# Designs tried in a protein design run: designed miniproteins, single chains, continued (4). Part 14

Each design is a single chain, and the fold is of that chain. pLDDT is the mean over its residues in the fold that is shown.

## One batch from the design tools (miniprotein)

Design m12453
Fold by ESMFold2-Fast:
Structure m12453 (fold): chain A 93 residues (1-93)
Amino acid sequence: KIDTIQEIIEETIELYEELLDKFGLRGYTWEELEELAKSDPELRKELLEIAEKVAKKIVEAGLASEEEAKELLKKWKNGEISFGEMLEKLLKS
């Protein structure tokens, strides 16, 4: 379980770093990236893909239910929670 959580965190960081490289946003925080994504449809699409991949990995690892992941993704998509809050809640499930 602990090793699986570490793997998911490492993969999430890699996906995030790839996104930052792709858009030339090295040094941006999760919060800054999310705010920028609100006005950039292309960045928002890529961020959504990362969020969906991470949520799926967490569900496949047995750390959260599919229903929990769908609800948290929906809340994040609607701007009700941050990506960091979504990830924290998924990993605590």
Scores: mean pLDDT 77

Design m12454
Fold by ESMFold2-Fast:
Structure m12454 (fold): chain A 63 residues (1-63)
Amino acid sequence: PKALLRVKASGEVEILEVSGSDAEGHSGEALIALMKANSSLEYTAEAGLSPEEAARLRAELAA
């Protein structure tokens, strides 16, 4: 599975979007744990995204 993650200025990580069948039915920490267990974890770190920019990015990944 792939995930788009936001890295905040504080260092906190937020899940913005995920793709792949392995991610279905999971959320939050459970999803992160699943993806870490899968050696194919792929992510994009994007610090400073506004809520509007994050929403647009989620829509693009969902399309």
Scores: mean pLDDT 50

Design m12455
Fold by ESMFold2-Fast:
Structure m12455 (fold): chain A 82 residues (1-82)
Amino acid sequence: SSALDRVIARLRTLSVQQARDGINRFIRDNDIDVDDVNDATARIMVNGSDAARRAMLDGYFARTNGRFSYDDFYSALYQYLS
């Protein structure tokens, strides 16, 4: 989706700290039942492959249990990374 592609492109431009803080704020504000992103995970988000980013973020999407559509999830996440 264009929203996912936008999130992936944005993550490449962030520092590890910005990615960690943005994603953790999104997780907290949306009551997503996952562990907080640590620096190792945030490094993968900023510096890893697009496949690794997609797999991790789709894992977070799965934990929203139908509270978001796929495109709404990635659009909302993008606002936390802006």
Scores: mean pLDDT 88

Design m12456
Fold by ESMFold2-Fast:
Structure m12456 (fold): chain A 97 residues (1-97)
Amino acid sequence: APSPVQQILDALLARPIAGPILVIPSMSDLPDLLSLVPRPISLDIIRRRVDEGKITTPEELLEELETMLANLETVYGPDSPVTKAARELLDFARSLL
């Protein structure tokens, strides 16, 4: 049976806004990404960490989503469509707790 974290993540991934931001930010698009953010993280990386048992609580999942949002704000700006999508996804995740 899926864990509570996996259930929340599956609900997030089912949202239409998740697809466009699944793999961003990425080093393939931003060769100097590590100079901008010391810990690059995408929704796909979060999914893999949940699958690997490295994110086990809803609180840990929220922390990773908050880091992803902060990285997107740094790279693309707070008003970019991808940052707005990540913020909407984080707000939805918080509503499921």
Scores: mean pLDDT 78

Design m12457
Fold by ESMFold2-Fast:
Structure m12457 (fold): chain A 78 residues (1-78)
Amino acid sequence: SSEKEKKKQIEELQKKANDNLKQAGENLSQAAKLLEEAKKATPEKAEELRKQAEENKEQAEKNLKNAYNDLNKIAELY
């Protein structure tokens, strides 16, 4: 591959990694809010909110894994 094409691939992967990290942060913030709401809710509603918080944590983990994969691909291009 040309050096120019390699640089473009690195920039695209950096952008993807940054976007995934941002989304992970947003998902974790939403999980924290849901857990705080669960403290004030009825037992039935609290369980629903905790389940939604776990779903947001799982989405954050997926986004972090995607960011890690993008960073590894950058390392392979060097």
Scores: mean pLDDT 89

Design m12458
Fold by ESMFold2-Fast:
Structure m12458 (fold): chain A 71 residues (1-71)
Amino acid sequence: MVEEVRRRAEEAAEAAIRHLRKLKAPQILQLTTRPQPELTPEETRAIHEAYERVARAARELGHEAEVRYVE
């Protein structure tokens, strides 16, 4: 269910972003996705969007962040 996967991904992203806001020293973050063949393309996209959101927020906060998509 896309809505359920998206909601969980968004909640996880919000928690990660809150944690990053509490860090006072710049961090280097590599966010690695894993193949999940049980997910639909829409659900996979929702998870990837959440990873990209965390990476963007990290960069806005002065951290280095990159998302790696595992094949």
Scores: mean pLDDT 77

Design m12459
Fold by ESMFold2-Fast:
Structure m12459 (fold): chain A 81 residues (1-81)
Amino acid sequence: GIPDILDLMEELRQLPQVEDLGNVASVIDLAFELSQKYPDVLSAEEKAFLQELKSKSAPLTPEEISRLKVILLKFKQFLES
């Protein structure tokens, strides 16, 4: 539900860079699910980025984590509106 999404977003904002990969993986899955439910919130480039992250076996870079946080913030703003 929306509370679960907001809790995960708060956890992600408090996470240092790439230290909690387990939480990052669940957040990627959540963001990907949200992109399918609300296709107009993200650009085609942002949707492709999420699909790429979901298929990636290597740890996320700080830049990728920052982009993921921006995507989650967009969904938070959309769901709060």
Scores: mean pLDDT 68

Design m12460
Fold by ESMFold2-Fast:
Structure m12460 (fold): chain A 77 residues (1-77)
Amino acid sequence: SLREELEKLIEENIELLEELLEKVSGAKKDQLERQLRRLKKARENLDKFSEVQLKVGLHDIKEFLEELKEEKKEIEE
């Protein structure tokens, strides 16, 4: 289902954000911590999302995950 797909992608993003937070500091750390809090809040409220919200959330989370994966490569090189 769309909820299960979004839940999996949120968990993947949370895991990656937690990994990156061990390696960053300052303004970047603050930015990633804010994003982590937002994703955890979204996870808590997944059952309340409409189909439109799920579709939008899936689009946004996929783009954000790809951005985080690229950032991880830059940090780890």
Scores: mean pLDDT 82

Design m12461
Fold by ESMFold2-Fast:
Structure m12461 (fold): chain A 87 residues (1-87)
Amino acid sequence: SSENEERLKRAERGLETLKALYEENKAALSPEQEAEIEKILEEVERLLKEMKENIDDDKKVSELAKRIEKLMLEAYFLMQRAVEAAA
């Protein structure tokens, strides 16, 4: 559906923004924080692929979108805390 396609596009844009933010803030991150964020980014990419493969399944797309949002928020807050600690 067009709604599912818009959810996918929004999630893809969110991941691109998150990756850019990660690169910009990498110097503020510990090796352990870098590894945690990279693991989250890899999982989000996996879930985006699954969403694309199931794009016509409204329930699956909704479930995957929520999981992606949660993971992206976790990465964002990890970076936010690291940047604040470095300031």
Scores: mean pLDDT 88

Design m12462
Fold by ESMFold2-Fast:
Structure m12462 (fold): chain A 92 residues (1-92)
Amino acid sequence: MEELIKKVREILEGAVRLAESYGAPEVARTLREMLEKVIEYLKKGDFEKAIETLREGRDRAVELARKAGHPELAEQIRAAFDEVIELIKKAK
């Protein structure tokens, strides 16, 4: 579990840094808020809620990135979230 949480944090913190490098502060803020919720659910062993939170956060962050004029950032965020969702599914 600790290794899963570490990997999830690394991937999503990477997405936050990427959003910051694009100058998309609203996207970065959304990613940070979602990251903390996902980690909380993983610590509780609630993998279904963690996945649900990731799907909702992905859709919201992708939409915000596109509206901010960063379609490449949007696709990179989507890929990062899909990777995290698969990691959690394999840990079930």
Scores: mean pLDDT 85

Design m12463
Fold by ESMFold2-Fast:
Structure m12463 (fold): chain A 70 residues (1-70)
Amino acid sequence: SAMKEELEKKFEELKKEAEDKARQLEAEGNHRAAALVRALIESAKKLFEQGKYEEAIETLEKAIRLAEEA
């Protein structure tokens, strides 16, 4: 399905952005915020594996927001 392919692409793009932000936080010495972002990424991966694509995307968006507020 084209819709599933678009959701998978969006998930991978947001995951990469969240991982990049976690690495930046680690480089800046903010290990606590980085760990929280990484925990949300792992939760999003599990949701995606379960077919909960909308929840997985929302979880990655929360990870990105947490990183931006750190």
Scores: mean pLDDT 88

Design m12464
Fold by ESMFold2-Fast:
Formats: sequence, C-alpha cells, structure tokens
Structure m12464 (fold): chain A 58 residues (1-58)
Amino acid sequence: SAEEVREEARRAAREAAPEAPEEVIDKSGQGAALAYQSGMPREAAIALAAAQARHAAE
C-alpha cells in the first residue's frame, strides 16, 4: 500500500542520510508514496526517497 511505501521510504531515507532532519525524512517518504500512487514501481519510489534525502543532507 502507499502507506507501507511511505514507511519503507522513510526508513531508506534515514539510512541514506542518518543526520537528516525529520522534515527531510517525512517529505522524502511522502514523495515516494505519491510517486507510487501515480504508478511508479515500489522499488523506484523507495530509491527516489533515499536519493532525495541524501541530496537534501548535502
């Protein structure tokens, strides 16, 4: 489900950017859930969240 994708994406985002603020993790997870609902494959949506969190933490 989109909710499961959100939680998995948040976990992946935290692993990618351990020091990122909670706001970055939340936005990355929500973005992944929306992408998944729009037809993006689950794995791609989760990978996108990790990449977005890493970029924001730079």
Scores: mean pLDDT 82

Design m12465
Fold by ESMFold2-Fast:
Structure m12465 (fold): chain A 92 residues (1-92)
Amino acid sequence: ASEEDIEKAEELGRKIGKEMAEKLLANPEEARRLLEEARAALAEARAAGAAPERLRLMELAVKAVEAALAGDIEKAAELGGEAGRLHAEAAG
């Protein structure tokens, strides 16, 4: 992917991360359930020997939900942007 494609993916990821964090803050019980599910999925993927790129994306997802629950919307947006960049890099 071009640098422009990576930048666009980062911007989209940041927007998605922010919007998701705001939704999770509106429903913290749902957010806690998603966090438990994300942590369980990450543990299973690690035990199964999943690819490092997949594990990193799953770790970013867990951290984003944790940041959202802490009220750190900016951190959740940052983590979303990093995930977007990883997806764009993997595509090219």
Scores: mean pLDDT 82

Design m12466
Fold by ESMFold2-Fast:
Structure m12466 (fold): chain A 63 residues (1-63)
Amino acid sequence: MPLPPVTPESRRELAELERRIRERRPDMSEERVRALAETAYALRVIGEEIQKEIEEERKKKEE
């Protein structure tokens, strides 16, 4: 499944995630690191969208 929007920023964020995974698990193969980074990035993007929606809802109700 293709990940949502591929921008220069998303590429940089993926590279940072790969770096962090390598630092924590230097024994992991490159293919696994990339797959895990892509999964983590997708989950983070989804989580950020959900969090943004929650904050907008809170502001509307508790203004």
Scores: mean pLDDT 71

Design m12467
Fold by ESMFold2-Fast:
Structure m12467 (fold): chain A 94 residues (1-94)
Amino acid sequence: SAEEAIEEARELLDEVVADPTPETLRRATLEFVEKALAYRDNPELTTLFIAIGYEFQELLRLSGTLSPEELQARTREVAEIVKERLDELLEKLK
């Protein structure tokens, strides 16, 4: 369901924040693309998952130039914004 997809997305965010490596960021980017494709008939959910995937792709690009500490800080900032967007969408689905 859409609610399950959002909960899975939140779990994936927690995994990325716990281990903000290029490998984890790449996996997260791919999983958000897969979620967007799975929910293509839901425009709000698809648009959000595409936007999140783009944010993690940008973090992955930056991972080549940022220190581990800087990457961790940027990942936390992005994850907080993403969690707010997921929570807003959950409220709309209630």
Scores: mean pLDDT 82

Design m12468
Fold by ESMFold2-Fast:
Structure m12468 (fold): chain A 80 residues (1-80)
Amino acid sequence: MTLSAEEVLGLLLGFEEVYIKNKHLLSEEELLERMKEFASELKEKAAPEVAPLFDPIINAKSVEEAEKALEALKQKLEEL
């Protein structure tokens, strides 16, 4: 099933509630891996116009880079 931009945004907000707000309970390596796995799963299910927007998160080399990419993705999804 293909996810709309609104559905993707909702799932990203849910991920932030669970993982980003509780990031102190995870190592930076574990958090980065969770962010990359989540982005990869959403990319596969996202509409073709939204799918490329996940690439900066999937290719992030640090939690800081992934968080910046996630914020940019949310802004772009809100504009769609």
Scores: mean pLDDT 78

Design m12469
Fold by ESMFold2-Fast:
Structure m12469 (fold): chain A 68 residues (1-68)
Amino acid sequence: MKLSKEEFFLEVAKLISKIDPETAKKILEAVKAGDFKTAEDLIKRFVLENSDNEELLKELEKLARKYK
């Protein structure tokens, strides 16, 4: 099933909230404001900081595949 841009960010925020609820909250606030650039920057920072978490990276890759 193909995800919209908004659905993609919401699903990413749900995954991130399991590890970092503060970053997930900031992503959701950025998406609600239509600030997708800030949401993308927050996600990139989170991925960089959690690059050793293989399970998280695999789940993020699955979401990216459904969106792109």
Scores: mean pLDDT 77

Design m12470
Fold by ESMFold2-Fast:
Structure m12470 (fold): chain A 80 residues (1-80)
Amino acid sequence: SIEEAIEEARRLLPEATPEYREEAEREIERARELLEADVEELAKKYGIPKEVARAILFAAAGILAAAAVLSAELGVRKAK
């Protein structure tokens, strides 16, 4: 799940280099912001169904969560 990916990234952060740690943290924050976004307001603003708006937000959050895991893992590899 997206939440599990965020948790995995967070577990790796202490072992990552500072640059990759900051990048992963930023990606985690963006993913959380998307999960907290007002789906109803976005759907109304863009003239799309709520279901579509929710799917887009979840897909974007998932991509960012995966990016956070990758950034954290790369940071760990660079620290070795």
Scores: mean pLDDT 84

Design m12471
Fold by ESMFold2-Fast:
Structure m12471 (fold): chain A 90 residues (1-90)
Amino acid sequence: HMTKMSEEKRKELLEKLEEELEELKKEIERARKEGDEERLKLLERAKKVAEKLKEALETEDIENIEKKLEEIYLEEVVPLAEEAGVSFKL
């Protein structure tokens, strides 16, 4: 089912992550203004995870990107989603 990672797909994922990071930055700013410390902590963790995903997409060889993204997803994204009470569909 899954197509191999291509340079075009990597670019698409990077653009999407950059958009998500910008949205997260705006949400972090709003949480700070509102004094929502619990939400701020959650958003800061989400930002760190998104930055890790972006770094993997920028630095890994194309053949290794899928495996690296899966590792970050399982080690960082899934635990964060569980703590936030959000379910991710694979």
Scores: mean pLDDT 73

Design m12472
Fold by ESMFold2-Fast:
Structure m12472 (fold): chain A 100 residues (1-100)
Amino acid sequence: MLLERLKELALKALRYAVETRGREVVAAELRALADRLEARDPELAARLREIAEAVEAGDLETAAELYAEMLMEQFKRGPEVTEEELLKILDEEEAILEKL
């Protein structure tokens, strides 16, 4: 359930970004973020580059899946937030995105 909700949220966010800025710009933004994070978290940087590649290819479904998997791995690193608390936060974020 959580992974599916993260994927749906990621897909909505990526579609919005691509519609407003274009695929190449969004992919470049993700790569720039990866470059900034590389020294702190090279694994996260690598994942952001994979997401950027999928976005540039126009495969937003794959990009959303990769993004959701990345977020799930962040939670495995010692989440102080419970799954229930996270789902509540995601519901609030989704409501904000739906108003855009």
Scores: mean pLDDT 73

Design m12473
Fold by ESMFold2-Fast:
Structure m12473 (fold): chain A 78 residues (1-78)
Amino acid sequence: MKEELLRKSEEARKKAEEKRRFLEEYIRITSSNEDIPEEKRSKLLPLLKLTPQQILEKFEKEIKELEEKAKEYEALAK
């Protein structure tokens, strides 16, 4: 159904936005030299073992894939 494809597109865009916000928060914390907020600590702990370059590359790749998938769903809905 057309509506289901549009919904899947919106879900993919939402996931891309959440990943972008997480990346922005990571950059803020590493740039400001502030303590990691307790509510985000569990999400950041695995990333503390990666280099900043590896984290950027990983998230940029995932965001791009989600945005392309959203475009595919929109194209199929038309």
Scores: mean pLDDT 71

Design m12474
Fold by ESMFold2-Fast:
Structure m12474 (fold): chain A 85 residues (1-85)
Amino acid sequence: MTEEEKKRIAYRIVGLRAAAEYLGDEEMVEQLDKALEKIGLPENAERVREATLETLKSLPEVPDEFREQIRAEAKKVIEEAEKLS
């Protein structure tokens, strides 16, 4: 695996963690935190988190489908991170 691929996965985990936290999904936040521990926290994690939160704040309403989508994407990213560990 390239360093670029690892960094891409880490940034996706940071973004998904911010979304899960925004939605109050504590279980998913915990699982994503464990995945980040395996991959390593990226250099610009705070910037990615802020960008994700700003995007979520711009939504007039968060549909129920969004929660399902975030969970599905988080599971995929966690599996990808586990393959790297």
Scores: mean pLDDT 76

Design m12475
Fold by ESMFold2-Fast:
Structure m12475 (fold): chain A 91 residues (1-91)
Amino acid sequence: MKKKMEDIAKKAEKIAKSQSGVESVDVNIDYKNKTITVTVTMKSDTTYDQAKDNAKKLKDQIMKIDGVQSVTTTISKKDGKYVITATIKMK
């Protein structure tokens, strides 16, 4: 189980880092609850529409990874920057 979650976390991080307008990506693995959280901080000059497009594409790409049951994305704003949080649940 742990190795599968680590492999999915690495794939999700690569997808997030490949997106336009991304400043940083942080990944947290909760082995007990079989949940991976990907936090994407957008650059200060990105628009809400760009963040929304990135969130949709991130969800769609992560959902294609084997072993992923569901992906929930939320968009918030912190320190003038948009933050996308993707919560990945395992099968």
Scores: mean pLDDT 87

Design m12476
Fold by ESMFold2-Fast:
Structure m12476 (fold): chain A 68 residues (1-68)
Amino acid sequence: SRGQLLKELIEKAKEKGIPFGAAASAWDFLQFGKSIEGTKVVDLDGTVYTEEELKKAMEFIKELLKKL
């Protein structure tokens, strides 16, 4: 399911030092074809994820998805 896949992706991202919010946002961008260009993501705790951090998270998730 989408929820189980998201959980696994987030846990693997955490092991690579990618924050939960960045990984979750990257997954959402990939799933819905959203552009991260000029995008700024602010987490509930006020943490800001830059475009570079989101691109790094997206690349990692793309690599994991290739294994499906």
Scores: mean pLDDT 70

Design m12477
Fold by ESMFold2-Fast:
Structure m12477 (fold): chain A 77 residues (1-77)
Amino acid sequence: SSMEKRLEEVSKELVKKIKEEEEKDEKLLKEAKTEEEKEKIKKEIRKRAARLTAEALRRIGDVIQEEIEERRKLKAL
C-alpha cells in the first residue's frame, strides 16, 4: 500500500540522517581537545537524536492520518 511505502520511507530517512550525523559526530569527537568539549558534543548528539526521533514519529502520525482521510474520501464516492 502507499501508506506502507511512505512509512518505510520515513524509517529510511531517519536511518540515513542518523548515519550522516554519526560520521560528523565521530569527526567532532576526534577533533575535540578536552574532556569538557567531548561532553558538550555528546550532549548535543543526545539532544539531536531525541529531536530526529520526535520528528519521525510526527511524520508517521501524518502518514497514518492521510491514509485515514483517503479511505474516507473513497467511501464518500
Scores: mean pLDDT 82

Design m12478
Fold by ESMFold2-Fast:
Structure m12478 (fold): chain A 112 residues (1-112)
Amino acid sequence: SMAEVRALGEQLRSPDVAVRVAALARLGEIVRADPSVAPAAVEALGIAARSGDDAVLRAALDVLETIINLTDDPAVLEKVREVLMTILEQAEDRDVILRAIGLLLRVIGKLL
């Protein structure tokens, strides 16, 4: 639901990494159940992308991959691209960087 996505977005502002990771896992479940919430989910993922924590960034990449698999909407894919670029600006972990690049290439491929 849109109300639950909004509430999870607030949890992504938590100083507790475990709370943020759990919120991202729940966000992924909601997106799988109702792909129509993807635009709101991408907005929430923008908050997670700025965290700088590798565990939070990995969890955010899981949700972004789910959204990429579920939509061909160019407007949503452009917002996903913006979030992936934000992750790349924050990420220092090699595996996070490589995964974000791989997902970015998939988004570009869907936009062609």
Scores: mean pLDDT 88

Design m12479
Fold by ESMFold2-Fast:
Structure m12479 (fold): chain A 90 residues (1-90)
Amino acid sequence: SAAAQARLEAAIAAQLARLRENEARFLAAVEKWSKEELRARLIALGLATEAEAEAMTKQQLLDVLKAAHASRRPAGEAWVVEQVRAREAA
């Protein structure tokens, strides 16, 4: 029904808004991280080698981390949509 579709769309919108708020909070927190914390994170995620991370400026480290998060966002949002649809179908 149209009412069931509207409820599903509202539930998806609410969960995506929460995901986006959580991501925005994380990225804002990351901007306050030290250069050493950013290097450690990129190395742990396999986004840079130790040598590459040591050569980067803080802004370059932030840009790589933000780009990696942006690249993963469509898959993360798709997963959330699937979880909401599964919950509403139950």
Scores: mean pLDDT 86

Design m12480
Fold by ESMFold2-Fast:
Structure m12480 (fold): chain A 75 residues (1-75)
Amino acid sequence: MPSGKEGLEALAKAAAENSSEGAAKAGRDLTQAGISLAEAARAHPEAAKELIEAGRKSKSSVARAATYGLEEAGV
């Protein structure tokens, strides 16, 4: 079963690549594991920070959606 850390890392990769399919897969994997994006970010703050940094450097829509979710979670 995918961990919250694996989900955040997959989202960071999708954000860097502007991959909506990659982001959708990461979201489904987190849902299947019973982990919300906010819970994953709280459990793995280093991985969450990497995703936020990837989003800030990227101009992709995928990056904006992913980082917005983390900012709403208070990360």
Scores: mean pLDDT 70

Design m12481
Fold by ESMFold2-Fast:
Order: C-alpha cells, then structure tokens, then sequence
Structure m12481 (fold): chain A 91 residues (1-91)
C-alpha cells in the first residue's frame, strides 16, 4: 500500500509538472504572460512537494485509505492540468 501510494503521488507530481510546463510554453503568446508564468511556478512548487505531503498525510491511515488518497491525488492533478489548459486558452 505505501509503495502504491508513493507511485500514485509521483504520477500526480508528474502530471502537475506537465501542467506547469504547458503554461510556461503558452506564456510567450498569451495576452497576460506574467499571470501564466505565476500559475506555472505555483504548480511546479506544489508538484515538487506533493509526494512528501501525500506520504506524510497517509502514514497513519489504513491500506485502503492510503490507496484512496493516492487516487484522489492523481484526480486532482488531472483537474489542475485541465484548468491550466483552460487558463492558457483564456489568457
């Protein structure tokens, strides 16, 4: 269960880093490049902290709860990537 949660947290981190890179690449052609770059930096910082935070939060949980938190972390990262794409389209 801990290994599965660690792998899920790493997957979520990678998805969030992809979202940050997408915003960074979109910034030069955006109407508000500073806003996209700020959003990219925040996503990158959150992505880097995510594996440690998920493992710490799940340390005292049951195996089933650990797996569920891992799944939610991946879902949240996918939502963040979708929001990043929409932000890049709007700016």
Amino acid sequence: AEKEVEEAAKEASEIAKEAAEYLREAAPSAKDPERLLEAAEKLKEEAEKLPEEVLKITKDLSDKEKIEVGKKAVEQAKKAKEQAKKLAEEL
Scores: mean pLDDT 80

Design m12482
Fold by ESMFold2-Fast:
Structure m12482 (fold): chain A 110 residues (1-110)
Amino acid sequence: MPSEIQRAKAALMLRNPGVSLKHKPEEFREALEEAVRAAYRGDLERAEEIVEWLLEKYPDDELVYVLSALVFAVGGDLERAEEIMEKGEEKFPDSNLRKIAKATIASLFS
């Protein structure tokens, strides 16, 4: 299981991922923040509802898959996080989703 510190750092990363979310609508940012809060408190049902909505509304945005996987990683559901990453890799075969995820994680520890 990720440590409490790792979960807290992941939650902070999802609020300030080291990539610009300024061009995303406020609704996207508010939904992401709520999903992170839900996952951190262990409300994975609420996190799933928000993540499914994000994936449906922004299906062509590879960053949405990375951020959605990180929501479940924060909640300790590593199996669901991996499923979302695999789905993203299948949809974007030329993308570097795992590289983007690693860069996003690294930005919190620098």
Scores: mean pLDDT 69

Design m12483
Fold by ESMFold2-Fast:
Structure m12483 (fold): chain A 90 residues (1-90)
Amino acid sequence: MEELVKEYLEELKKKIKELKLPKEVEQLILEEFEKAAELLKKKGDVETLELTHRLALELIEVAKEKDLALARERAKTLAAEAARVAEAWE
């Protein structure tokens, strides 16, 4: 599973760098992915990691079109969804 986390993280970092995304978008993607990776490590939650990776890729595609306002809203949605999943486990 460490291999999967590393592969997804490397893909996200590469796409962010190549597309020169805003630092705000980069930070939100990486922070939410880190939270999902910790959930995988502690509880084996692969679904949250895969969902977070997919939403991050969707955010990157939106940001690629230079629609920064929509990209920021998608980043907020990613953060909210990750938080909701974490709360559901309490």
Scores: mean pLDDT 70

Design m12484
Fold by ESMFold2-Fast:
Structure m12484 (fold): chain A 58 residues (1-58)
Amino acid sequence: SMEEAREKVTTLARQLGLPLDEARIERAARALLESLEKAKNPFDPGISLRELGRLLTE
């Protein structure tokens, strides 16, 4: 769900010491959900930690 994706992305941002910008968190959470929905492997969301970090900082 979007709520779970937001919590996961927020936790990642805190662990990496990144700013908790709500718009960036929302964008990263949507990207994570879209990757999970398109994933051929349910254990690999298709989106990297590097890309999530980019979305949280740009």
Scores: mean pLDDT 73

Design m12485
Fold by ESMFold2-Fast:
Structure m12485 (fold): chain A 110 residues (1-110)
Amino acid sequence: KEKILEKLDSIIKRLNEAIERARAAGHQEVADLLETVKAGVERIKKLIEENAPIDQILDELDRTLAAVDRAIEEVKQSDIDPELKAEIISTLQDVKATLENIRKELEKEK
């Protein structure tokens, strides 16, 4: 539980940094996509902290993973600076990998 929460806190911090950079660069639509992903991660964290049923946590993980995939696709199609685009995509890929690892850990507890 503690290690999972630390991983979630780490990706929330990285998402906050990406959101601030997108906003500073004038890319509000990209910032809004990242905020949607962050909200999903925060919901997963709350469910884990509240000892919600594993199935409920997995459902929220699957919804958030779908949001990450959409955000990656939309950022790839965006007209933002290539360096910022690469950094945001890297952050979203790390978020995806972390959430997929958490999903695998929770599946073993079934």
Scores: mean pLDDT 86

Design m12486
Fold by ESMFold2-Fast:
Structure m12486 (fold): chain A 97 residues (1-97)
Amino acid sequence: MEKVASVGAGDLEEAKKKIDEAVKAGATKIIIGVDAESEKAVENAQELIKYIAENYPDLKVVVRLVGVEDEKKAEEAKKRLEEAAKEAGKEVEIIIE
């Protein structure tokens, strides 16, 4: 069974620490929860994608965009995250709730 861990994008340093601990514990997939209405959370998620691409290239990444009240904001957040993943050379699945 795939070993999955979840982190939130609200705090960049806390999220990095949780990812490091999850990988150390044998996680093969990370789910990043991102508040689509929060500019800081979207920016943090872009940096987390780059961090994972650089430090854990084999780690599978799923981004879950939550708190979606504005479909346009969710679409913009998804596009920004897709661009960050492409720039980092990392395959990332993005889900809108």
Scores: mean pLDDT 84

